Designed miniproteins, single chains, continued (5). Designs and how they scored, part 105

Each design is a single chain, and the fold is of that chain. pLDDT is the mean over its residues in the fold that is shown.

## One batch from the design tools (miniprotein)

Design m19859
Fold by ESMFold2-Fast:
Structure m19859 (fold): chain A 83 residues (1-83)
Amino acid sequence: SIEELIEEGVEEARRRIAAGEDTRDAALISTSATLSRLYAAGLITRQQAQEIMRKIVEEIDKTAPDNFEELLEKIREIILETV
């Protein structure tokens, strides 16, 4: 489901951050992977994927680096609101 693929992406981002990756890079890589999986499953369009990525980049830019759980929750919300 959409919710399952989103949760997999959020958990991947958490693992990457816990492994010492930059919060921005972890969030972008995990989001890109999630959107690719959603698109491959036929759950979103290319236009939806582009819009989601645009909104997530904006959210990453305004979120403090140490507030990554808030960022991950915002990413979840943005994907769910767009699909």
Scores: mean pLDDT 82

Design m19860
Fold by ESMFold2-Fast:
Structure m19860 (fold): chain A 64 residues (1-64)
Amino acid sequence: MYEKTVKEAEDLSVEELKEKILNAKSATEIMALTQVAIKKAKSTKERTEIAVIGYEALKKKGLI
């Protein structure tokens, strides 16, 4: 499951990944999408924004 999510995410833009993170329903999916988006990010500011989105998605879904 994790590896499949990572492979699908590698073909997406950072903006598409941010949207998928917010709509993801599992902690594993949110974490996988967040990691791929961070790797694609070209600045520290963008990486921080993605990390915050991932954390907020987990929090809003009651997964942490």
Scores: mean pLDDT 75

Design m19861
Fold by ESMFold2-Fast:
Structure m19861 (fold): chain A 79 residues (1-79)
Amino acid sequence: MVIVVGDEESVKKIVEYLKSKGIPAKGLTSLTMQHLPLFAPGDEVIVLPSAKIDPEALERLKAFDVKVVFVKSVEEAIK
């Protein structure tokens, strides 16, 4: 599954695009320790520049074999 983190409008566009391609996706406006149970090993997280991220949560996701992808724009995420 792909989880997209950023502002609500950008996240909505990326999530709908991924779903249109048959990719399971969810959106978050922030990534905190409380969100860790949403992730499974092999999942991907796409981080937009406006994302509110807890650094501790991000480090724990890396330890959980979650792929972290930083994108500069919506267009970079919807290739």
Scores: mean pLDDT 82

Design m19862
Fold by ESMFold2-Fast:
Structure m19862 (fold): chain A 82 residues (1-82)
Amino acid sequence: MLKEIWKRELSEEEIEKAVKEAIEAGKKVVEEGLKRGLNPGVIYAAGVLVAMGILIDKGISEKSKEVAKEIDKYFEELLKKK
């Protein structure tokens, strides 16, 4: 409900679960984009934006740097393996 938005508090387990969901969503966007032959920079940006959107929705945008690093690592590994 609207009045509850600013009072969002998550347990450590909920934060960890949301971070994992965000990372997996971002990785999926990157993987699908690479399969479709899209521009790598655009794919990376899209993956990060999707993950950040999940974090913002969960009220844990402070985890954005951590999630972005994980997506960056996965993207780099996919580019190496091809």
Scores: mean pLDDT 75

Design m19863
Fold by ESMFold2-Fast:
Structure m19863 (fold): chain A 77 residues (1-77)
Amino acid sequence: AEPVVDVETGGRAHLPDAVSEAVGRLLEELRRRLEAGTLTDGDELVAEAEADGRRYRVTARVDLAAGRVTLSVEELA
């Protein structure tokens, strides 16, 4: 079974489509690493996306001991 995924958006209620696509890419890479047995506690994956003149950074952090992945979405200046 895959870990529980939590998403933190910095208080935004709606994510641009490009950010949702970036989240999907990170989840697929996490799944590949989990299947390969190469995921370790504290692993981080990062992707960037741009939508409507704004830049976003998506970070996925793995906590295998808790069975959790936290996805954080940050709007860049």
Scores: mean pLDDT 72

Design m19864
Fold by ESMFold2-Fast:
Order: C-alpha cells, then sequence, then structure tokens
Structure m19864 (fold): chain A 82 residues (1-82)
C-alpha cells in the first residue's frame, strides 16, 4: 500500500533530519574546540571531528533529499489513483 511506503519514508526522513541536527551540533562543538586548540595534537583531533561531522551532515542531507523526492513521487501517484 502506497500509504505504508510513504509512512516508512517519512520515518526515514525524520531520522535523517535528527542525524543532521546532531552532526551540525557536533560540528559547532568541534569548531569551538579547534578555535581553543593550543597544541598540534588538539588541532589535529579537532580537525578530525570537523571532517567527520561534515561527512555525517552531507550523508544526512543526501538521505533527506532522496526521501523527500520519493515521498513527493509517491504522494503524486496516490493523488492520481483517487
Amino acid sequence: MLEEEIRRLEEELERARRLKEEAERRLKEAMERLKKAKTQEEINEAIGEVLRAVGDIVEAELTIRRAEEEIRRLREELERLK
């Protein structure tokens, strides 16, 4: 049933949005750590955290775009079947 598929995609979208918010928070924290870093080790650690957070944001954003596009297509298909 199309409604079941849409519901599953909406759940995936909600999870991806939460992951993006979490990653954006981690990015902000990592950037603050980088700003306060006093040693090369601290700088390297903070950069690693920034890169990981950016990667997670990009992955979540791609998931969000895909899920939103699929939901749109399924909703259009459901509307057409009325």
Scores: mean pLDDT 84

Design m19865
Fold by ESMFold2-Fast:
Parts: structure tokens; sequence; C-alpha cells
Structure m19865 (fold): chain A 60 residues (1-60)
């Protein structure tokens, strides 16, 4: 097992939050807010946050 970087951990956490947010939130805007806040908490870069939002929109 290879060591996971902090950025990879942040991506995994953001993906999990996306799934939960889309399951519990009815609007993409609420999901985007949850993703942005999760990104700040895990120290994700703005690039990772935007990538996660893009994935959430693609899922919709």
Amino acid sequence: MQPISEEEIAEALLRMVIGISLATKESVEEAEEAIRRAGELVGASEELVEEAIRLARERL
C-alpha cells in the first residue's frame, strides 16, 4: 500500500461529501456549499474544490 498524499485524502473526502450531499440535498447549490466548506476543513486547494464541484455537476 502506497502512502496517500494529503491532497489525495482531501479528494477522497470531497468525493464522499459529494455523494452524501447529493443524496441529502435537493439542490446543486446546497451541495456546492457543502463541498466548499469540506474543502476548507481538509485544506484542499481551490483547484480540488472546483474539480469536486465539476464532478457533482456531471453527476447531476
Scores: mean pLDDT 66

Design m19866
Fold by ESMFold2-Fast:
Structure m19866 (fold): chain A 98 residues (1-98)
Amino acid sequence: MEEKKKKEEERKKRIEELKKEFERTWVSMLLGIHKIEKAPEEVLEILEEAIETGDLEGAAERLRELGDDETARILELIAEKGEEIAEWLLKREEEVKK
């Protein structure tokens, strides 16, 4: 029982790490796109804060307050899919036995 609990805690920690890496990567790409498109500085600041804090929900709310519903929805989708993608990546790591 104790050994099983430790393995479950290690697995959850790995999923959280992979989820955060996924979210950081996609928000960083979104920030890059917005810089190329010359988005308002306020939008860029919100995306930079989201990368730093990992608070995608708070960032989405601030973007909606600015009227940028599209970017807010993309952040919400990144957050929703982050866990699913993290589980998929972990399964891939287990298959390669690394």
Scores: mean pLDDT 77

Design m19867
Fold by ESMFold2-Fast:
Structure m19867 (fold): chain A 116 residues (1-116)
Amino acid sequence: GFVKELLELSLEEALKKSVGKETLSKEEAIKVLEKIAEAFEDENSPLIYLRKAEVIAAKEGDEVLYKQILEARLLYEEAKYEEAIEKLKKILEETENEELKEYLKKAIELLEKELS
């Protein structure tokens, strides 16, 4: 599926495909991702925080982190909430980026409410 295809690509290629514009530069694709995150009006959606986390990982050039966040978002889109929470908790324990930690905590909280 689409998930498997993105995970087999480089950070730049996965980023470009995830925003639907393979002809963009990496920097342009990051700006599109930021606009997608900002355009989300529902602050109660885990997707806002997952997209904001993807932006941070892409800006840092951390391919491993970006792909872990992308996997968690795709698990959420497949309604695999427990698996998404587990992946996000692991990322939260391994990161030192305070802004990323806040977005991950909010995503986890909102996903846990879906399971209750």
Scores: mean pLDDT 79

Design m19868
Fold by ESMFold2-Fast:
Structure m19868 (fold): chain A 67 residues (1-67)
Amino acid sequence: EEAERFEKSIVEAAKNGAEYMLTELGVPEERAEQAIKNAEKIAKDVRKLMEEKGLDFVEAVGEASAK
């Protein structure tokens, strides 16, 4: 399931980035949490577009971002 794999990859990347922001950059926890939330919403929309419309990853990201 490429769509599920991409959803997981986006969320994992966001979590890793948020951890780096918290531990290395001293970003507030609320900012890091919001970044993860935003990534989760985009990842979910990307997966939906790939599964329901048959879009590839790049096309799905474009459509999700345009909302």
Scores: mean pLDDT 74

Design m19869
Fold by ESMFold2-Fast:
Structure m19869 (fold): chain A 91 residues (1-91)
Amino acid sequence: SEREVAERIMELLREAILLALKGKLEEARKLLEEARRLLEESNLPEEVRKLLEEALRLAEEMLKEEDILKQIGLALRVIGLIIDAERLLNA
């Protein structure tokens, strides 16, 4: 189902940001590449798609960031967007 695809994308985003905070950038990148593929192949509602696209963009930006405090800031923004997407899926 489209909901299961959205939930999988959100799981991949959460796991990727945690791996990135642990310095496991290559593992994080692979999860983000899978999330990107699932998002591109999905037929999610436009508002959910926009939130997950922005979350993915910020997570990809986090992998390029070398300042740990800025990485944490980006991770918190990704988490906020995931929460907003979950709320829309449950409305």
Scores: mean pLDDT 89

Design m19870
Fold by ESMFold2-Fast:
Structure m19870 (fold): chain A 61 residues (1-61)
Amino acid sequence: SSYEKIAAIILNQLGLKKSDIADAKVNDKNAVVLTTIDGKEIETLQYFPAETAENIAAAIL
């Protein structure tokens, strides 16, 4: 899906792999927030409609 491609681009831009990601959520600004396996939170600073952001977060996990 297009969401899988967007997820891959976001992870590549951050220098991360799916194996580095413990959780992915959407914040109150509709940005995707990643939690890494070492407990860091990263806001992607890309803002989408809420439903699109949720689909991208789901595709990252």
Scores: mean pLDDT 80

Design m19871
Fold by ESMFold2-Fast:
Structure m19871 (fold): chain A 64 residues (1-64)
Amino acid sequence: PTRIDVEVLEIAVAVLRTHPMSPEDYEEALRLLREGLRLAESLGDAETAAILRAQIEELEAAAA
């Protein structure tokens, strides 16, 4: 169940990244991604954790 929740979060963020985001939406997206990463790491899901880290880095780079 938790792995499915992380995958849903991953897909949602990928969709959101294709749209212009306000600073508030950007902060919300980062918060959700970081929560997903924490959950993936706590479950030992290294593959999902790696994907979420890459998404966080890409989102941060896009905002810089």
Scores: mean pLDDT 70

Design m19872
Fold by ESMFold2-Fast:
Structure m19872 (fold): chain A 66 residues (1-66)
Amino acid sequence: AAALERAAAQLQAAFGLPPETARRLAELLVDAELDMDLDTARRLGELLAGDPEAAAALLEALRARR
């Protein structure tokens, strides 16, 4: 919980994401233990904010890959 909230706050501040979008991305990063660079995380955050359907497909692919 604390780690997820902190990650969500960092993503929201770094990329200007809506709180809900930042939390979803943070959950993926924390729970899935994805080792993503900041540029990849930014692209995913932008997709989640602007095109949630495309972002959902990408997130599913990333989870399946691991």
Scores: mean pLDDT 65

Design m19873
Fold by ESMFold2-Fast:
Structure m19873 (fold): chain A 65 residues (1-65)
Amino acid sequence: SLEDELNAGMMMIVAAVLGVRAEVSIEDGRAVVRFHGASPELRREAEKALREHAKKLGLEELVVE
C-alpha cells in the first residue's frame, strides 16, 4: 500500500541518519530490512532504532536479512 511505501521510506531515512544504508519493505504489518555495509556495532544501533520506529508504526514484525 501507499502507507507501507511511505513507512518503509521513513525507516530507510532513520537508518541513513545513523550512517547505515538499508533497504526496507513492508507488507501486511511485517517489515523486512537489509543492511548494506557499516560495522556490526552501527548495524545493531540501526536495528534498535528501526525496531522502535516499527513499534510506533504498529508493525507486528521486523526481520533483518
Scores: mean pLDDT 84

Design m19874
Fold by ESMFold2-Fast:
Structure m19874 (fold): chain A 80 residues (1-80)
Amino acid sequence: SEVEKFKQLAEKYGVLYTVYRLREEALRIFRTKSRSEAIEFLEKMINVLKELLKEVTDPEAKAALQFAIDELEKRLNILK
């Protein structure tokens, strides 16, 4: 699942690097496909992170996930 893929990347590389990679992928999609597909990708990833927030209980993990959501939402707003 997309949730599991994000968990694996965040565990291996940390939240900041994983967010950087998602932003880079959104830019790649924008450049090689379309703005619409890049927006859909970011909206999907934001939803994945919001689902992850439901299963974490640790305050620091919640803060890291919220930071990731905020960063992707900033990118989404730029592409609108």
Scores: mean pLDDT 80

Design m19875
Fold by ESMFold2-Fast:
Structure m19875 (fold): chain A 65 residues (1-65)
Amino acid sequence: TQLELIQQALELGAQASEAAKAGDYETALRLLEEARRLAIEAGQHSLAEELDKKIEEVRRKLAES
C-alpha cells in the first residue's frame, strides 16, 4: 500500500542517517536513493524533495572523502 511505501522510505532514510553518522557515505547514498524511489512511487513529492537534499549533501561528503 501507499502507507507501506512511505513507512519503508522513512525507515531507509533513518538507516541512511545512521550510516552517514558512522562515516559510511556510500551506504548512506544507496539507502537514500532507494528511499527516494519509494517516496516517488508513493506520490510523496515533499518527502522526495527532502530526500534529494540529503542525497546532495551525502554526495558532497563522498567527493571530499
Scores: mean pLDDT 87

Design m19876
Fold by ESMFold2-Fast:
Structure m19876 (fold): chain A 74 residues (1-74)
Amino acid sequence: MEQDIRDAIAEAVRLVLEGASQQQIDDALARLAELLGVSLDEARRAVDTVLSSIPTTAEEVGRDPQEVLDRILA
C-alpha cells in the first residue's frame, strides 16, 4: 500500500540521518526494495532522491520524517 511504502521510505531516511548502524540501514533498504519490487540499488536511489529534496530540513526529517515526507510527496 502507498502508506506502507511511505513509512518504509521515512524509516530508511530517518535511520540514515540519525547515523544508525549499517545493519539497520541495510534492513530498512531491503524492506523498501521488497515493498517496491525493485533492487536494493533502486531503493537506495529513491531514498537519496528524498534526501536531496530536503537539504535544509534534514534535522526535521530526522525528528519527524513522516511530517516532512507528507509535505514533499503530497
Scores: mean pLDDT 68

Design m19877
Fold by ESMFold2-Fast:
Structure m19877 (fold): chain A 65 residues (1-65)
Amino acid sequence: GPLLVQMVAKNLGISEEVAREIIELVERGELEEAARLIQKHAGLSYEKALRIAKGIAEMIREGIF
C-alpha cells in the first residue's frame, strides 16, 4: 500500500517510483530482481539488498500495510 511505498523510499533513500517497482517485484516473488534494483538505486551490497527484499516480502505477507 502507499504507506509501505513511502517507508521503503524513505528508509533506502530512493524515489517512491523506484520503491513501488521494488514492491511490485517482491509481490510477484521476484526477490532477486528486487534485490538488484535495491543494489542499483540504494548502493547496497547484493547480500544486504536481498535481505531487505525478503524483509519487504515478510511485511506484505503479514499484512502490516
Scores: mean pLDDT 87

Design m19878
Fold by ESMFold2-Fast:
Structure m19878 (fold): chain A 72 residues (1-72)
Amino acid sequence: TPAPLTPTERKVLSALAEAGPDAELSASELAELTGLSQSAVSRALRRLEARGIVERRVVDGVTVYRLSPAAI
């Protein structure tokens, strides 16, 4: 069983889920949606990506994140 999600990871995951399975959001957009700092969001996103829950993509020089289709 993977380690449980932190409160920060849960907030970021909830924001991504509310945005929808095909939504691509930057760390700054997720910080605005969650009320967390951009650094806290970025750390949570790295952990969620390492767990295979979130996918990372670069669009026009901006790093964006979405829910992994395999995790939803």
Scores: mean pLDDT 80

Design m19879
Fold by ESMFold2-Fast:
Structure m19879 (fold): chain A 66 residues (1-66)
Amino acid sequence: SALEALGQAFKALSEGRIDEAVEYAEKALASGDPRLRSALARFVAQLRELGREEEAERLEKMLNSL
């Protein structure tokens, strides 16, 4: 489910598995579920805090299309 993918994204991010975290976030975004918008925005902010600006910008553009 999209909620499970989002959970896996935050878990992977907390464990330093950034590329895997981004893949899970993309799966959550692909669901098109607007209820996930605030949590995905928080995920993007955490990517920026980790210096992952390119991935953060890419995901933010997808998030803005929800």
Scores: mean pLDDT 84

Design m19880
Fold by ESMFold2-Fast:
Structure m19880 (fold): chain A 76 residues (1-76)
Amino acid sequence: LLEEGLKLGEKGLEAYKKGDYETAVKLSTKAAKLFEESGDYKGAANSYFLAGLAYEKLGDKEKAKEYFEKAKELWE
């Protein structure tokens, strides 16, 4: 679970850097769930934050806000 989350998180970040924001959302949200299942709440928060950034680039302000708030909650 943790190893799979790390791999998906890295792939999500690469997608974001390449401008593939839809793939970044899909991979980062998948990574976040795997991190939560493994108890890595910081990893989950970082992945939700990336999903928020990707949604912001896609113009989905409501989803961006939702995922930024999820990340903030997990970092606290």
Scores: mean pLDDT 83

Design m19881
Fold by ESMFold2-Fast:
Structure m19881 (fold): chain A 62 residues (1-62)
Amino acid sequence: MPDPGEVELTLAVMQAAIAEKAGDYETAAKWYERAAQIARSLGRDDLADYFEKLAEEAKKKG
């Protein structure tokens, strides 16, 4: 059974992808920032750094 935090992480990433496809880069960046926070709480610092990078890239587009 997956950890609830891993489910929330997956949902946050999905929301970010949906926002990017809609051209809503501000919303995409917020969801990537949320994903990074969840990843850090799970001890996944490498994954958190990756999502922080995606949030910065989204901010540059919007």
Scores: mean pLDDT 83

Design m19882
Fold by ESMFold2-Fast:
Structure m19882 (fold): chain A 62 residues (1-62)
Amino acid sequence: RLAELRVLAALKERPDEWLTAAELAERTGLSVSTVRRALNRLVARGVVEKRRAGGRTVYRLA
């Protein structure tokens, strides 16, 4: 899907950086809800790693 491709492209630009859904929304121009849905699918496919850091959830290329 287009949203997944845009989110994946943004993560590939910063492969060693942990990013929040809000940061990815800012970088991609998508809504936070759209980014969160795309991230959940990418995590389910093992393409993206998800972690909790303090009170927030962060994502990085697996």
Scores: mean pLDDT 83

Design m19883
Fold by ESMFold2-Fast:
Structure m19883 (fold): chain A 74 residues (1-74)
Amino acid sequence: SLEAQREVLERLRELGHEEFAELLEEAMAAARRAAETQDEEAAEALAARLREKAEKYLPLLPLAQEIADEVYEE
């Protein structure tokens, strides 16, 4: 959900990863737009472009996933 995504981003910002949170927010927004149009090729192109920018933050992806798993639990 959008609220769960915001919670993950806020948690990352609280931990001092504001730049990483900003990139994830942009990635999530782009992914939602691609999903709404059901354009898999556009979604893949966006993911590849965002990954290039986010390679600096790849070591933080496991942390973001752990936070997401906690927040997305019902």
Scores: mean pLDDT 70

Design m19884
Fold by ESMFold2-Fast:
Structure m19884 (fold): chain A 56 residues (1-56)
Amino acid sequence: SAAELYAAIAEKELEENREKLTPEQLKLMEELIEALRAGDFERANELGRKLREMLK
């Protein structure tokens, strides 16, 4: 449930910022969603942090 919730949040962020995202950021978002669905919380957290830093 939590994993699907976070994946939904990531997809929403993709939709809202699609035109502001680079191809690199899009790939990170996809990897984040994949990690969340796989239950890799540690990996998802690392990818999320990296993505947020790139959104500068």
Scores: mean pLDDT 74

Design m19885
Fold by ESMFold2-Fast:
Structure m19885 (fold): chain A 55 residues (1-55)
Amino acid sequence: SPLQKQLSILQARLLSLQVESDYARKQGKDDEAAALDKEIAELQAKIKKLQAQID
């Protein structure tokens, strides 16, 4: 399913952003980490919406 493939891609992107956010915080780049956290929240919302369409 195209929706299931898109969901998998978004989930992989979410994991990458979480790693980047954690690394930015570790380096004291709090503004960068905050920006990444906003992208994470938006992506989590998109994932939930897509999951609702599949199930």
Scores: mean pLDDT 86

Design m19886
Fold by ESMFold2-Fast:
Structure m19886 (fold): chain A 61 residues (1-61)
Amino acid sequence: EKDEEIRQRTNEHLAEVKKKADEELKKTSDPEKRQAIVNREIAEVLRFIGDLIDEEIAEKK
């Protein structure tokens, strides 16, 4: 049940982050800036996953 909530939330967040990155990529043709956008997307995803893990640890002692 909680796993289902986490999967749903993760999928929705990943879709939002990807959409945001895709929009930024469409605005920029500079290779360095495009790489920075991708790196930012990865960093945001990792932060979100880390936050979920911290929340799970706090609830599952």
Scores: mean pLDDT 76

Design m19887
Fold by ESMFold2-Fast:
Structure m19887 (fold): chain A 70 residues (1-70)
Amino acid sequence: MEERQKKLELLIEALEKAKENGPDPSRKDAVERARRALYRDFGFDEETIAELLKMSLDEQIKYLKEQLKK
């Protein structure tokens, strides 16, 4: 249980760092595939992952922070 919380915190940190470093349009698809893989590894289902990938980076970070509390 503590392991999942730490993994979620690391996911949030990675997304916040990606936002800080700025977008690279030439790598957008590769970055999206990598995030999809991270979400699957964390245990999100395919439908949740699809909805997350439709969201802005800010909304994805917000969703993950909400998961950290529950």
Scores: mean pLDDT 71

Design m19888
Fold by ESMFold2-Fast:
Structure m19888 (fold): chain A 67 residues (1-67)
Amino acid sequence: AMEDRIRKLAREAAKAAGLTPEEIDEVVNRAIQRAKERGATTDSELRRIVAEVLREVMQRRAAKRKA
């Protein structure tokens, strides 16, 4: 299923980026929701969404560290 595929891609990408378990769950949940909203079905579309969400989560962490 598309949801299982994106969940796996999101977890692998977040773990590779060194995110915490809480942040990994956030990336997974946001990526699934965004994929559904955009009607993404191909691996290329899913990977792009995962990369976009991962960047957003990492940018938010960087902002918190500078505050």
Scores: mean pLDDT 79

Design m19889
Fold by ESMFold2-Fast:
Structure m19889 (fold): chain A 88 residues (1-88)
Amino acid sequence: HMDKKLEELASILDMPLEEVKAKFDARFAELGLTPEQKEAYLDELVKRAETLYPEIKGLKALREKNPDPEEQAEIDETLQTLKDSLLG
């Protein structure tokens, strides 16, 4: 089910489900995708997100270990870049 895949993406990216849904609804409208193509698109993104999940998890762990606000900000920027690369 498409909603379940969006929930999985929201969980991996640590983003609100409604924001993820809104972004993909806009993207699907832009691309003119059929329901089958939407599911295939989400499947590919879930696979990519799963591949990046260990890196995202590692960056979060580094942020928790590091009390330096400047280094935490750099990690947050890297995490945001990874999220943006998946969501467009």
Scores: mean pLDDT 77

Design m19890
Fold by ESMFold2-Fast:
Structure m19890 (fold): chain A 59 residues (1-59)
Amino acid sequence: DKNKKKVANEIQKLILEEGPVVKISQRELAERVKLSQATVSRALKELEKEGNIVLKKIK
């Protein structure tokens, strides 16, 4: 999935810049990858299901 790869690449970039705990909203991530928030949410859940990330609400 091309959209999943875009989201994964942006997360990897953020990890390199901020370390393994990245604080970013789905809206901000969507703006960075030029995708809808719904598409980003889907991609993030798929990456979590694959064991590549862990999603936690920080508020």
Scores: mean pLDDT 75

Design m19891
Fold by ESMFold2-Fast:
Structure m19891 (fold): chain A 58 residues (1-58)
Amino acid sequence: KEKLKKELLKAIGEILDAIGDIFEAELRGDEEALAEAEERLKEAKEKLKKVEEKIKEL
């Protein structure tokens, strides 16, 4: 069960990093950086959802 908690925290950290990158890209008006940050946010959300599903199976 502790492994799932570590995976959950890692996924949350990746989401926060991606949100920060989105904010910086918007401030700079950098459309490419914004698109890349949005992609990373999507990936991090998918990882979080998979961890949540594993927790629900317990």
Scores: mean pLDDT 80

Design m19892
Fold by ESMFold2-Fast:
Structure m19892 (fold): chain A 108 residues (1-108)
Amino acid sequence: MLRRLRVYASAVLDPDIKEPITKEMLEKLEKEGKLSIGVTAVDEDGTPVAVPPELAARAREALKEYLIEKGLGNKTVTLEMDAVVDEDGRVVEISEPRQLAETDAPPR
């Protein structure tokens, strides 16, 4: 059976990071503990569910690609994605990420 999940991937960066984000920089920041990535999911009823490992990996990849493409600046970023997983927790589909508003600061 296929399950529809809504996935949230959040990144928290050290506010001293002022440079454009590259893949190499993300790997370095994650190793240094300056980048934290959390993944959570809810089912179609909005109930929190355990995130299957493959879905968590795909969500983390999507967030890293988003950070590289857009740059992060000194903010927490949360992305929302829709995913379909099978009974074994394999990802069948994952949508393009959508950025959620994480701060009350106006866009500059």
Scores: mean pLDDT 72

Design m19893
Fold by ESMFold2-Fast:
Structure m19893 (fold): chain A 61 residues (1-61)
Amino acid sequence: SVEEALEEIVRRAKEMIDAGESPEKVVQRALAEADARGLTPEQRLELLKRISELIKEHLDA
């Protein structure tokens, strides 16, 4: 499902953030995965919102 795809990509993004990867690399990898999975522009926007929240949370920690 689309939700399962989003959750998987977000989970990988979280792992990369926790490993100290740059926000730019995290976003690039997530968008590449979304493209590979054929996600729509609206689904990519939702993905970017979720990843942005993760990055913000990490920087505020």
Scores: mean pLDDT 83

Design m19894
Fold by ESMFold2-Fast:
Structure m19894 (fold): chain A 94 residues (1-94)
Amino acid sequence: SLTSLKPEELEEFKKELQKKAEEQKKELEKLLPEADEKMQELLKKALEIADLIIEGKLVEAFKLYLELMLEENPDTPASVIAAAEAFIADVEKA
């Protein structure tokens, strides 16, 4: 659970996520102009998620990521969805 992390460890985790999101955003922006329309919609959603992480809106970012994963994988098992929702709840508490 993220709530079990020390405040310093949680802060470093958030900084590392933000750094990775900034790097990923640059790569996604490079791909966007060469992508077909369907891939552009996916890349735009990935960019939105990256921006939320960079802004420190981790709960909103993970909720949007879960929604995107469920749209692409509608047969995702209920146990996996429950685990993802529990993780998001832990992020909210952290």
Scores: mean pLDDT 77

Design m19895
Fold by ESMFold2-Fast:
Structure m19895 (fold): chain A 77 residues (1-77)
Amino acid sequence: MLSEEERKEIDERLVKDVEELKKLIEEDPEKYKPYLDDLEKQLEGQLEQAKKLEAKKAVEALEEFLEWLKEVKKKLE
């Protein structure tokens, strides 16, 4: 099993990755439009893994990102 330190590092990395990806999509949503459905599925998988790891900050960030992504998809239609 992962150490508490390793779990914290994974949690912090996932939060950072989510924020960086959100910024990229916000800057050029049309560029990411063809990938949004695949990205949504990948993020749902990451959310399940984050829940299993009890990475609470990553879980919150991923849930917020998924809700935001669904709104972005709706606006791009």
Scores: mean pLDDT 77

Design m19896
Fold by ESMFold2-Fast:
Structure m19896 (fold): chain A 91 residues (1-91)
Amino acid sequence: NAALEAARALRIQAENIEKAVKEGNSFDADVFATLAIITLTIAEKYDPNPEIRRVAREARDRVSQAVDNKDYKTAAEILREAAERLEELAK
């Protein structure tokens, strides 16, 4: 299930971002946020469920904005919210 795989990836990236922030490593936080944006972009483009595509699109836009502001804590929180929503919507 592509949506469940995406949700799992987002949870891993959120955890990695949180660890990077705790260690003061903004470079790694940015890398993990970028990987999450790629995951969300793929879900937005290719998931057969239009609700999943909408959730992925909204999460991608919010994460991109948080990253632009260097607010990696908020980025990680958005990714956890998106993962929960994707898991709920997955059959």
Scores: mean pLDDT 90

